# Ledger of designs, part 39: designed miniproteins, single chains, continued (2)

Each design is a single chain, and the fold is of that chain. pLDDT is the mean over its residues in the fold that is shown.

## One batch from the design tools (miniprotein)

Design m5336
Fold by ESMFold2-Fast:
Structure m5336 (fold): chain A 65 residues (1-65)
Amino acid sequence: SLLEEGKRLFEEALEALRAGDVETGNRLGAQSYLLLQEAGEDELAAEYAKRLREEAIRLGVGSMS
C-alpha cells in the first residue's frame, strides 16, 4: 500500500541521514512525503517531514546549505 511504502521510505530516509548520506535521506524523505499524501495521510506526512528535519539538525548533516 502507499501508506506502508511511505512509512518504509521514511525509515530508510532516517537511516540514510544517520549514515551521513544527506542526498539519499532528502530524496527518500521527499518520496515518503508524496506517497503518504497520496494515501490521504497528510498529518502523518507532515509529522514525518518534521522528524526528518529535527534528526538532520541533531546530526548536523542537514543544517548547512
Scores: mean pLDDT 82

Design m5337
Fold by ESMFold2-Fast:
Structure m5337 (fold): chain A 120 residues (1-120)
Amino acid sequence: SEKLEEAIKLVEEFIEKAREYKKKIEENKDNPEEVKKILEEFYEKLNEVGGKVVDLVAEIDPEVVERLQEIHEIAVEMIDEAEKLLKEGKYEEAVKVILEKLEEILEKAREIRERLREKA
């Protein structure tokens, strides 16, 4: 299916970009303003890609929509927790939370990719 192939490519591109954001967070761990900016860029990208994938596969595989919603919830929790820690000056703890949650998101994105590949 052309829609499945397009969705797979979008998820693969998201996985690559999420890894780039993870590296940028690690490189900027001592700069809370940069960390916050990177998180905002990540969240924007997640919503953009997630919306496109939903449009392509909602009628084909509604479970992928549910899995994307789980990723969105993890991202919201990550941002909320990280912002609280950054405000408290707990930069190392904030970075740790971000890196752990980004890895969870990457793992779930890889599961979506494999599911879509199985149906293609």
Scores: mean pLDDT 88

Design m5338
Fold by ESMFold2-Fast:
Structure m5338 (fold): chain A 72 residues (1-72)
Amino acid sequence: MAMYQTHYAVLKGDEVLATGVSEPFPTKEEAWEAGLALAKEAARKLGGDAVALEVVDLTTGRTVYSEIVEVE
């Protein structure tokens, strides 16, 4: 059974302010949603402009989805 985990970075311009990792989840959708929530909360606290997220398949160690999301 595949397990997924989201790695994120909080960005301000060209600078990385913080990085983090979600709990593992059985679906990539759950891993993405959890990681996005954590990343947006971190960005709000740190004054970040965007968050970069990668969903990793823990069975293969490969990134299966990545996106940069602007923080409003």
Scores: mean pLDDT 84

Design m5339
Fold by ESMFold2-Fast:
Structure m5339 (fold): chain A 68 residues (1-68)
Amino acid sequence: AEQDELNLEVVRLTKAAIDGNVEEALSILDRIRERFGPETAERIAKAAAKVAELHGQTEASKALRDYL
């Protein structure tokens, strides 16, 4: 189901955010935007930015906040 696919991408994005993997995080957000639309991608990017910040990943947090 589409919701299950979105949940899997969110899990992958959360891991990338915790790891500070900016390139992978942005790649995942591009896939989310393509499949689920820009509003969904923006909402998820904001949540992932907070996760990155909580884990001290300043560069990843900034890149995710700057996603649109």
Scores: mean pLDDT 84

Design m5340
Fold by ESMFold2-Fast:
Structure m5340 (fold): chain A 85 residues (1-85)
Amino acid sequence: MLSDQEKVDKALFEAMDRDGSGVITAAELREWLRTALDKEPTDEEVAALMAEMDVDGSGVVSFEEFVAYMDRKARETEELRRKRR
């Protein structure tokens, strides 16, 4: 059984991975951002998010890279919260 965090990460990944390839392409990320931002994202916005997630530089985001990104973002939020008293 998946943890709540793994379920969220998997649901988000599957929402972005429209063709079920097991990776997120820049085109799929653009479509997800369009839905999330309620506007057409720019190529620069897509490229910036890809650069944050695609640490391997492959041009696509694997599930492992996506989970690592989400986990890193969650830890950064936790760290900032703990530093503010």
Scores: mean pLDDT 71

Design m5341
Fold by ESMFold2-Fast:
Structure m5341 (fold): chain A 96 residues (1-96)
Amino acid sequence: LKEVRDKIGEEIRKIINEMAELNEEERKELAKKLGLPEEIVKLFEKALKTGKEEDLVELLEELEKWVLKKLLTEEKVDKSVIDEIEKILEEAKKAQ
């Protein structure tokens, strides 16, 4: 549980730090590379423009949800494990 929370916090900090150093066009390119939804990009631009606590909280909540979903997806789908399973099934088929 602590490890998952620490990982989420680490990824959010990395995203915020990288995005904060970029201009608007560069942020859009980074968002595409990360697979970040346009909605979160809009929240980022809004928070940077307004400086309001409410806008920053909304951005952080949406980033946390996105990072959590991504981590859960990556932990459930290890491509190397899928490839190993496929190899085992193909060898079993050849043995019949």
Scores: mean pLDDT 65

Design m5342
Fold by ESMFold2-Fast:
Parts: structure tokens; sequence; C-alpha cells
Structure m5342 (fold): chain A 58 residues (1-58)
């Protein structure tokens, strides 16, 4: 993860009651999906937040 992505993950940890390992795993998965789909870095934060919301509501 880039420094900007790690900062987004740290900011998300304030809003979600999830453990650090889960946050990091989701962040890595989102980054991998961006690379695989050739999406820009602007998609990281919205996709991260969407994934974390889904996980928290499950």
Amino acid sequence: LTKAQLKALQDASQDFSLDQNTLYTVGRQVESDLVAQNLDQAQFQPRLLAALKQLQSA
C-alpha cells in the first residue's frame, strides 16, 4: 500500500469498529482490485469505504 492508501486506512479506522488486521486485509484487496481493473487511485477511498460498510453490516 502507498502512504496515501495507508493514511486512508488509518482515517477509516476512526469510523469503523474493525480490527487493524481486517482493515489492512480489506485495503490490500481494494488496491489489488484497482490494479487488476486498471482503475485510478481516486477509486481507492470510495471502494475501501464501501467494502468496510459491507463487512460491518454482515
Scores: mean pLDDT 77

Design m5343
Fold by ESMFold2-Fast:
Structure m5343 (fold): chain A 79 residues (1-79)
Amino acid sequence: AEAALFTAAAETGDPELVREAAVHLLRRNRAARERRGETVTPEDMRAEGERLAAEQPIPEQAAAAREAGEEVAAELERE
């Protein structure tokens, strides 16, 4: 569902939708890893954001995915 939402957002070409979908996907990724007993670091979230960005052919969408990674990383740093 979350991955499908991200794919749909990317297909629209709207960087704002890509950013919102990426933040949602990254928060879910973090929660799933923490439920498995993994320690998730801010660097892990940045790396996942960069991975999503690398899959975007449009520079503005790639930037949006990186912003999402930084947003979720900042959430971890504030804990």
Scores: mean pLDDT 77

Design m5344
Fold by ESMFold2-Fast:
Structure m5344 (fold): chain A 74 residues (1-74)
Amino acid sequence: KEKEEEEKKKILKELKEKMEKSDEDFGTKQVNMLKELIKKGIKIDQSAFDVLLERAKREGDEETVEEIEKLKKE
């Protein structure tokens, strides 16, 4: 379970780094990264979704919030 926490931190760090390098809007970058991870079969912890949801809500990006919630339900 400690290994799952380390994996979560690694995923969030990679998401942050890739978002900084991309030319796309922040919300689009978040959704694309989550879709990539899910497509690769990587299990994303609910706490990671919660962190991303909180940030999207803070930015007022309702579309990104809705998309992330859809990914959580899949």
Scores: mean pLDDT 68

Design m5345
Fold by ESMFold2-Fast:
Structure m5345 (fold): chain A 64 residues (1-64)
Amino acid sequence: MTTRIVIEDPNGKTLVLELSEAAEVTVISSTLPEKEVEELVARISRVAARVPDSRAYARALAAE
C-alpha cells in the first residue's frame, strides 16, 4: 500500500511524493528546487513516522 502526497505552492510549483508503509519517501515528480525538495522530504519522513493514518497525514500536509 502506498500513499500519494501532492504539495502545491501559490506560484504553481508542485511536488508529488509516494509514501510506503515503512514511511519511505519516493519523489515521483517535482518542479521545486532541489534544496526545497530535500527539506520537504526530510520533514515529511519525520511526520509520516509519527502518523499511523495515511489519510490524516495527507490532510495535515494539505492544511500547510
Scores: mean pLDDT 66

Design m5346
Fold by ESMFold2-Fast:
Structure m5346 (fold): chain A 69 residues (1-69)
Amino acid sequence: PSEEEIEKEVLVALGLIHLAINKKYAKTERDEEIVRRIEELVKQMENAKSVEEAQKLLDEIVRLSRETD
């Protein structure tokens, strides 16, 4: 695989880790809504065509994760 492909896969893996953690520790209805949004973003990351696109999506996932209690 190319360096770009490896970097993209690492970003996707980080997105999946964020999703798993948020799912495990969701405790409120708001947290569940945030999990749903993160799940959608992870799906977009899996279809990302570039490292830059994947990074932008991961940044949004991290931003949403910080909104949980």
Scores: mean pLDDT 81

Design m5347
Fold by ESMFold2-Fast:
Structure m5347 (fold): chain A 114 residues (1-114)
Amino acid sequence: MEEEKKKEEEKKEQRKKLADFLIEFVKKVIELFNDGASDEEIEKEKEKLLKKIEEIAPNTELGEKMKELLDEIKEGLLKIRETTKSEEERAKAFRELLKKLAPKFEEIVELILK
């Protein structure tokens, strides 16, 4: 209704888009991981999101925390592939990875709400 309120809503919407892109990235790498995709395919998805972070939140705490989370997701998935032998072991290790990363997702949400 007020011009200032509209501009604030637009800024919040842009930050929310980064959260949506992060969620879609996590969904996509889960699919790729379950389908036995290569490390290079996972890296390509990471690079796509890194480009979005650089476009929307360059040199920000939000962008830095998101980049850190992407690295931890990739490294965690690669370690799971190296150390697990069955679908059950992979599913368990993947759930534990998501639990470990939950605080990083919370930090990102708090930065978006700033």
Scores: mean pLDDT 75

Design m5348
Fold by ESMFold2-Fast:
Structure m5348 (fold): chain A 84 residues (1-84)
Amino acid sequence: PLSDEEVEERMRALSEKYGISLATIRRMAERVRRALENEEELTEFYLNSNDAERGIFVTVVEREDVPEDLLTKVLREVAKKLAE
């Protein structure tokens, strides 16, 4: 899992790369954290995310040490929807 310092570093890098305020990135990260218990919401979030939002998603799931089972299931559902 990522440390708090590594999370802040990644969020600053995303802010600089995509021109999004750090405050907005933190609010988006809070939305991802709230969705962590809902596989369907996580799958839909990732599918409908732009590159910046996907970067935030990856940062949050690595920080919270999301169970491999849940991450694998979300990625499998994403792959199925993309193959349709």
Scores: mean pLDDT 71

Design m5349
Fold by ESMFold2-Fast:
Structure m5349 (fold): chain A 81 residues (1-81)
Amino acid sequence: SKLEEVKRLVEEGVSVEELEELLLKLLKEKYKGKEKKVVETLKKSIEESKPDRITIVTGILSLIDEITDEDWAELQELLKK
């Protein structure tokens, strides 16, 4: 699942750049065939602001439609490292 992929990447200590790439991929998938201008605007904003790791992961989690409160609690523990 997408959630398991995110957990694995966080545990492996992947770079901010790799997390940003995943965030942009999920944004593109969620808004595919809808509002392309919104996706491009968000992509540009992310590239210009260079957000930190926790902000990027929070953004990724907000794009996962089936995240439970239990899954969120597990990810918060992983983010503390």
Scores: mean pLDDT 64

Design m5350
Fold by ESMFold2-Fast:
Structure m5350 (fold): chain A 94 residues (1-94)
Amino acid sequence: MAELVAEILRLILEELLRRHPEDEELRAQAAALEAALPAHVERMKEHEKKNPFTEEEKKKFIEQIREEAERLAKEYGMKELAERIRRLVEEFEE
């Protein structure tokens, strides 16, 4: 789960930077988040090791990701990002 969340976040950052290529502040914020992301992934992995997700919790989380992807496409016009997120989720579930 931690790595799936991290990859989704990277896809979102990539799309935001693509839409705002001249935004130096956004670029700096994205770089700071990318630098902090490995530490957050490690904390999430440690939490998952001590408190493993149930099958129902995983299913609910995946459903929430799908709903947010659909919202990104419909409300923000990020159709390509939404499709990439959906494919990533499908690959994660095999």
Scores: mean pLDDT 76

Design m5351
Fold by ESMFold2-Fast:
Structure m5351 (fold): chain A 83 residues (1-83)
Amino acid sequence: MPKIYFGEVVDFEGDLPGVKIGDKVTVSSNGVGERAGVSILDKNGKLVASGLGTVLELDEKNKKIVVELTTEKGKGVLTIKLD
């Protein structure tokens, strides 16, 4: 069963229209190198983007996850600070 990670966007690169630093992120994945389901909400709770990707890095001790994400609008990499 995949684990669910909650956090906040601290950096991003690529083509992720509407994504901003401070947006809330939910990542569902079994870990590094594995498929990730990703949902991004803005500060008002509105869905900005969702899609599928891959976990590139996971450092639970330092509260960091890096995910490559593909959405209907584009593809990019998110750096997330875990809650």
Scores: mean pLDDT 84

Design m5352
Fold by ESMFold2-Fast:
Structure m5352 (fold): chain A 85 residues (1-85)
Amino acid sequence: MSLEEIIKKLVDEIKKVGDLLNLSKEETDKIIEEATKLLKEFFSLSKEEQQQRIEELLRQAGLETDPFKRYVLLKIALLGQEYIE
């Protein structure tokens, strides 16, 4: 699967969850932009840096009080873990 396909699937999923949570388009778009940036940055890193980034994302998710933002951080960490190596 290409990085572009992974990003598209993540964006589509975030839009669906944002709609279910009755978030504004502006709020959802901002989260999509942040998630897309994080995912692109992740796949530009070395394998060792990718592992460290997964740990950082999981830590940030544990401290995040917004359940939707926590979900997005966890989803990015899971995608990173799946595609590492």
Scores: mean pLDDT 80

Design m5353
Fold by ESMFold2-Fast:
Structure m5353 (fold): chain A 84 residues (1-84)
Amino acid sequence: SEKEKRIALLQKMIEGLDDPDPEVRRQTALMAIIYLAVEAATSEDPEESELYREALDRLSAALDAGDFAAVKETLQELIDYLKS
């Protein structure tokens, strides 16, 4: 399903954020920003669009601060929402 594909993608991003190479973590975070921006812009559901927008804002702020734990937490919250 579409939901299962989104969960799988987000889980792969979380794995990339745990990579020992800081450049892999950074590239993964940038890919996550692109993903969240696309989902926020293309979602037909206003509530889902708002969720992705809020996640994008939080993830962007965390990345600017170099806080990869907060980047990972933001993606985990989206997975938890999609599993509900």
Scores: mean pLDDT 85

Design m5354
Fold by ESMFold2-Fast:
Structure m5354 (fold): chain A 86 residues (1-86)
Amino acid sequence: MIKAGSKILIKDLETGETYIGTVLSDIKKAGDVALVKAKNLKTGKEHTLRITAKSEINKPGDVAEAEIEDLETGKKYKAKITLLSN
């Protein structure tokens, strides 16, 4: 599982843009929803994201697909998330 305080890399599958995020709640299983404070690595802009994981992630280096809603813009997109630290 991803624990609150974990760092994730987010890749927007539509744009290829990448973010580093801090997860604000545990993600234990597929379908779990969490809030993430993320920074866009190209623009430096901070975003609050709602993420829905599509599969389990357990350890650093694990990758899952996720659905993301950007709470600042309302944009919804598909992403890959990689656990960086737990």
Scores: mean pLDDT 82

Design m5355
Fold by ESMFold2-Fast:
Structure m5355 (fold): chain A 68 residues (1-68)
Amino acid sequence: MLKAVLKYVDSDVEIELPEEVAKKLKEAIETGKDFKISDTEVKILEIIDENTAKVKAGDDEAIVEISE
């Protein structure tokens, strides 16, 4: 099952995301398209590798790591 962890750059907060959100993040990394989590716009800032990207989620920057 796909898992994703969102690590906020400006804080020590890490959030494990549900599989449905992990799938959307995987698609966003593969396509380079922005997407939404609830009402929050998520913009891809940098694709680091096939499972890792730097994103802007609302007003915060975060690193997303996807695992299977």
Scores: mean pLDDT 74

Design m5356
Fold by ESMFold2-Fast:
Structure m5356 (fold): chain A 67 residues (1-67)
Amino acid sequence: TPEEVAELLSLVSPEEVAAVAKKYGISPDTLTKALVRAVLGVPIEEFPEKIAEAIKDVLEIGKEKKK
């Protein structure tokens, strides 16, 4: 849900988002904009596969920190 996405993103640092972006060959700005759109309810499938995978990685970091 958008609420869960927003909560998980709040647990992830900007440095961690930038690291994931570099890992997938995406600019941090591009990934940040994609994360914002995901929070607004845009389906992840509307993003390119690499961006969708990067979003999932960022959310997984947040989930691990929540544990």
Scores: mean pLDDT 78

Design m5357
Fold by ESMFold2-Fast:
Structure m5357 (fold): chain A 79 residues (1-79)
Amino acid sequence: MKEVEEASKRVRELVEQAAKALVEGNFEEAERLDEEAVELLRETIERELAAGRPEAARRVLEAAVEAALSLKEEVEKAL
């Protein structure tokens, strides 16, 4: 459970850092951070599913969705 919370927090941090890099015009850094976030999300979901913890995998996915929705709101405010 704590490992899932740590992974969820790290995915959110990477997504936020990618958004910041994009706003700063650092497109290569934004892409790298986005790739890192996606890979961490995939590895965490696969690990939890393999361990027989689909509920934990669902929580990690939901945390990633929440981060994406938050970014959508920030983008919409900037438009």
Scores: mean pLDDT 76

Design m5358
Fold by ESMFold2-Fast:
Structure m5358 (fold): chain A 64 residues (1-64)
Amino acid sequence: KPSGGEAFQEATKAAGFSDEQGANLAFMGASGFSGGGRRLVEKASAGDLEGAIEAAKEIKEGGS
């Protein structure tokens, strides 16, 4: 299995999200309810940790 889950967790943790916030972002991204969350999941699934961190930080700065 690709390490998309690990990349996702590292990115949200690096951006300052809590574990609960990270789980909510994963749900919203996978479900298509959040454009930022979708991009974060996409980057993490591709193994692009740096891109995933940037996406997570953008969500954090945008208020969610």
Scores: mean pLDDT 70

Design m5359
Fold by ESMFold2-Fast:
Structure m5359 (fold): chain A 74 residues (1-74)
Amino acid sequence: IEELAEEIAREVLRKAVEQGLLTEEEAEELLPATTEHVKGLIEEAIKNPEEFLEGSKVNPEALRVAEKAKELKE
């Protein structure tokens, strides 16, 4: 799940740069922390998938994590 968390983190940060919310340099600096955060979200989504899916309606990142956690649970 570490590899999946890094992939999701990279995609999220890349989109933030494209939207002008972050610079490419800031995105690279945030990658380790974002990867750790996404990994925690994946682990929680695996543990409590239903509760996490409801929360993800407010947070698009959590929705993406919940979808990937569903694939990992299988």
Scores: mean pLDDT 65

Design m5360
Fold by ESMFold2-Fast:
Structure m5360 (fold): chain A 98 residues (1-98)
Amino acid sequence: MTSEEIKEAIREVFREAAEKKLPFEEFIKLLVEKLKELGEEELAEELAKKLREEYAELEKLVKEDPEGLLKELEAAEAPSEDMRIQLEFVKNLVEEIL
């Protein structure tokens, strides 16, 4: 697999997660399955671990300053489609944690 094909697969998973408002665990499962199907098992494990660590930090931020976090997300510029999809996904996760 090329780097671009892997990035496209990851983008597709984020889009589906945002559109369907998937819970974090279902998103991770989908991402890992997609990457393993592409033969990227090591990358799937590394990315899942990193995303779980980032989710734990997000939960902490939501507990400590939910209003400040929401203001940052609302102020965030999403000039690309990928960034907009990722921003929608993060907003859905914040709603899940709240």
Scores: mean pLDDT 79

Design m5361
Fold by ESMFold2-Fast:
Structure m5361 (fold): chain A 79 residues (1-79)
Amino acid sequence: SAAREALEAAIAALRALGTADGAAASDQAEKFLRAAEEHDSRAALEHLVALGRVIQATPDPEVRALAREAARAGWELAR
């Protein structure tokens, strides 16, 4: 799906930044994707919420922008 491709692209881009916040955001997005594939709705929601917390806490505008794209794609997949 387009949402899955967008999420995977955002995860790769977050990892490529080589920053602690980029790694934290990519980890939460990856854990969301795994939980969604396993149909674990509770774990998927917990990781989307944790991704949202990284977005709120990060001072890095690149991490914030990419993590927002990951969150948008993740919420689309969660429907």
Scores: mean pLDDT 88

Design m5362
Fold by ESMFold2-Fast:
Structure m5362 (fold): chain A 71 residues (1-71)
Amino acid sequence: ERARGLVERAVRLLGAALQAAKSGDDEEAQRLGEIAVELLRESPLVSEEKVKAVQEAVDDKDYERAYEIAR
């Protein structure tokens, strides 16, 4: 239950990061993206490779790619 909740919250935060980026709020988009990566890292349901892929997308400020990888 908690592990799935972490993934669901991370996906929602990446969706919010994408919306913030579209609104020009780059600082909020990065903040939300970084929190989402932390939640994915804490979940045993997410592979280390998938966490790294989402982190790379967030570092590239490609929140659309991060969202697609995480969902």
Scores: mean pLDDT 82

Design m5363
Fold by ESMFold2-Fast:
Formats: sequence, structure tokens, C-alpha cells
Structure m5363 (fold): chain A 94 residues (1-94)
Amino acid sequence: APSSEVLLLARIAVQELREEEKSGKHMPPELARELLERYERILEAIEAGDLDTALELIDETIAWIKKEFAGTPIGERLIKGHETLRALIEADKA
């Protein structure tokens, strides 16, 4: 089952991405919208207790970030955040 920490972090990420889509402060709104859509799918899998699907969606999102944000500081920060969430979900499965 997902921990309260995993659920809280995923929900915070969705909220932050909604604000980023509106502000355009750190990334183009189109990329923020795509990342938000990907994260809402990750959150749905986590809330359903389908941690295997959540991990697959995270890995797909990391691959997408590596393609769209290649060589950018924001891309590196996003990858690190997703790798942290991935590690917490793996711990919840153990």
C-alpha cells in the first residue's frame, strides 16, 4: 500500500505543476501541461495501490524529461525528483 509520504509528495507535485502551467516561470506552459497530465496518471496509479503501474509511468516520464529537457538545469531537477519518488515507491513495495 502507498505510504502517506508517497501520496503527499505526489499530490504536492500535481499542485505545483498546475501553478507552473499558469505561471510559465520555470518551463513552457505546454511542457508543464504534459508533465501535469503524466503526474495525474502516476497519482491515480498510486491512489489505486497499483505501485507497479506507478513505477512504469514514472520511468516513462523520466525518459520523456530526458528527451524534452535535455541538458537543462530544470530537467536535471525534475529527474532527481522523479528518482526520489520512484525510490520511495520501491520501499513501499518491500
Scores: mean pLDDT 82

Design m5364
Fold by ESMFold2-Fast:
Structure m5364 (fold): chain A 97 residues (1-97)
Amino acid sequence: MTPTEIYAEVLGTTASKSGDTTVHVLVPGSLAYEETLIYARVLSKYPSIKKLIVGPVIDGGTNTQEDRDKGIKEAKKAAEEANKEFPDLEVLVDEKV
């Protein structure tokens, strides 16, 4: 199990215990596609979780706004794919994080 899968399980378990139906995650922009798909796959197994909101962030060093924009685009691509594969989980991208 990857570190991201472990964190997703912790988030899913915590949200389920608190009665929260929405999970918010920050993902490194350079890994936004892969990380978004991992979170969606793991959280889709939690029947109480209805929404995943992904915020791609500038990862490490002095990255540009262009790196953030690329991360947003990659996260949106992953969210579209996840919404087709996991219809009971709404995956959204937060562009303001």
Scores: mean pLDDT 81

Design m5365
Fold by ESMFold2-Fast:
Formats: C-alpha cells, sequence, structure tokens
Structure m5365 (fold): chain A 90 residues (1-90)
C-alpha cells in the first residue's frame, strides 16, 4: 500500500510540474505538506490549482476511453518543458 501511495505521489509531482509549471523543488515542497494518502494529494492539488480539476477529469476520461485531444498535447508540451529543466539542473 505505501508503495502505491509513493507512486501516486510521484505522479502528482509530475502533474504539478506539467499543469502548474512549478519547478521540481516547488512541487516537492507542496507534496511534503500533503497527507500521505491519495485523497490528501488530490485535495492539495485542487486547493493549489482549481483549474487542475479540469485537467484531472480529462486525464481520468483518457484512461477510461483512451481519447483525449487537447489534454494529450498539453501534457506532452509540459513534459518537454520538464525535460529541459531537468537537463539544465543536471
Amino acid sequence: MEEAIEEARKKTKEMLMTYAGLSEEEAEELLEKAPPTVEGLLEVLVEALPELRVALEALRKMAETGETELTEEQIEEARKLEELLLKRKA
């Protein structure tokens, strides 16, 4: 169970960086303040980024139907930005 929570936390960090444009350190700081539960992580996300609710709903729909238009492009773009930031830090 704890391993699943840790994986969810890692995914949440990616979402914060993807949708909020936060740095890795900023995302980690927010996650450290979150309770170590999936619901706690979601609460922090919604509180920090109300717009993330729309993105989360799109992501959920993507997992269920495999169909996403703008969300997939948005995630890919943010992922590219994250890779650039990681390369700069490395």
Scores: mean pLDDT 59

Design m5366
Fold by ESMFold2-Fast:
Structure m5366 (fold): chain A 87 residues (1-87)
Amino acid sequence: MPSREEIIAKFREFMDFYIELLKKNPNVSEEEVEKFEKGKEKAIETMSKLSEEDALSLYRIMTGLVLEEAKKILPEEEVEKLRKLAE
């Protein structure tokens, strides 16, 4: 099982990549970008307080939800890059 620190680092990398894609998308508002920045920090804070098993579960839930939303607004190529980062 990956360590909690490895899970958090991977989640941060995944979310930072997604947020940069959102910033480059003219159809995404600054308000939506700020929402994801705040969501990222809250999820990281929560993961830091969980067991490794629970942090991994939260990671899978959060990355899965982000990938489903990304499919609606991003090109397929960018969604595939995000999916690979989530692995």
Scores: mean pLDDT 83

Design m5367
Fold by ESMFold2-Fast:
Structure m5367 (fold): chain A 84 residues (1-84)
Amino acid sequence: RLEKLEKVADRIMELGDTNGDGRVSGEEIEAALLQMGVPEEIAKLIGTIADGLSPDGFVSREELVRILSMLPEEHQEILLKTVK
């Protein structure tokens, strides 16, 4: 489970880290998740959590994995379906 959530985080970073600095904003996370086929409600929830955890509005890959691991199991299962 954790290994697949790390793969989800890697995909979000690939799509959302447009400047290559290894950090993504809540808006970039939401946009990446929507591109991956995640429902809007879940994508917005994850983006909002990321914004709330970071003083500057940007999260690292490690912080993103932590956020994803804290979601309800049903939300995690939806994310896991977006990766091979």
Scores: mean pLDDT 76

Design m5368
Fold by ESMFold2-Fast:
Formats: C-alpha cells, structure tokens, sequence
Structure m5368 (fold): chain A 79 residues (1-79)
C-alpha cells in the first residue's frame, strides 16, 4: 500500500520548520518498516503510533531522516 508521510524541513537560511505531507516516501536513514501519517488523517492506530514517538523529519540541511518527538507531541496536541 502507498503510505503518506509527514515531513518537517528546516533550512539553514530560515531556521524555520515547514510541515509537508507527501505520498509514498521512505526514510533514507530511518529504520524499516517506516510508517507515515498525515496529521489530518490520524485515526486511533496512527495516534497510538505518534504517542510512541514514531514521527520523522528531514534534518536542517536535508541530509537525513531523524525521529522527532516534538512532531509527535504536536500531532497529539492537534487532535
């Protein structure tokens, strides 16, 4: 099945976070199997996964996918 992932991207120039949802991507430096979620599509199972801290972001220069407990906390607060 095609998965949807949530990507936070920071750039060195703006140091801001940009939340991006996209389809069918895999983590380059994550642990497979890699699960992905859209914040607006969080059901009970996805919410449970996010409460375990299973959210990932691209690092500030776009070189790695890393787990992000802050994104998981944001998603929980969003719901």
Amino acid sequence: ATEVYVLLVTTPADRGLRLVSTDGAEAEFGRPPFRTYRLRHLDAAALAALTRGEAYVRDKNGTAWVPDPALAALARARL
Scores: mean pLDDT 43

Design m5369
Fold by ESMFold2-Fast:
Structure m5369 (fold): chain A 68 residues (1-68)
Amino acid sequence: MVPQEEIDRLYELAMNDPSLEVRVEAARRLGELALTDPRAVPPLKRLLATDPSEEVREVAAEALRQVL
């Protein structure tokens, strides 16, 4: 189990980092966490619904398909 602070930090990086590569990586790591920690699922759903980058939304969608 990871700290809630790590999930929150990854979500913040996925939303706010100026680098698309960092945002995609943060979303991917949230997806990996969601396989073992359901607390990562709501941040992934928010990224899918709200992130302006298609690449980040695609990673979130793929992660959600694997955990749901």
Scores: mean pLDDT 78

Design m5370
Fold by ESMFold2-Fast:
Structure m5370 (fold): chain A 95 residues (1-95)
Amino acid sequence: MELLERLRAQITPETLRELIAWLEEQLANTPDPERRKRLEELIELLEARLNKDTEKLREFARKLREELGLPESLSDEEIIDLRIAQLLAAYLAER
């Protein structure tokens, strides 16, 4: 079945903590200010998902929808999980 559905099934609190640690390690080794800002934003998104901060997740989903031109037919949760699934795929590809 679809890779995205399998990756979404792996979005657990433990996996979110692993992704946060991986991004924090990258942030510590990144001197570029623009890349640091992007990493900090991704860490905030993952922390909001882990803490179930619905207001902050809604704001991130809105920004992602605008930046990526995603349709309104996708729910805020689907947009967030899609972004996390992309990060998880990148993390697994480097390990």
Scores: mean pLDDT 80

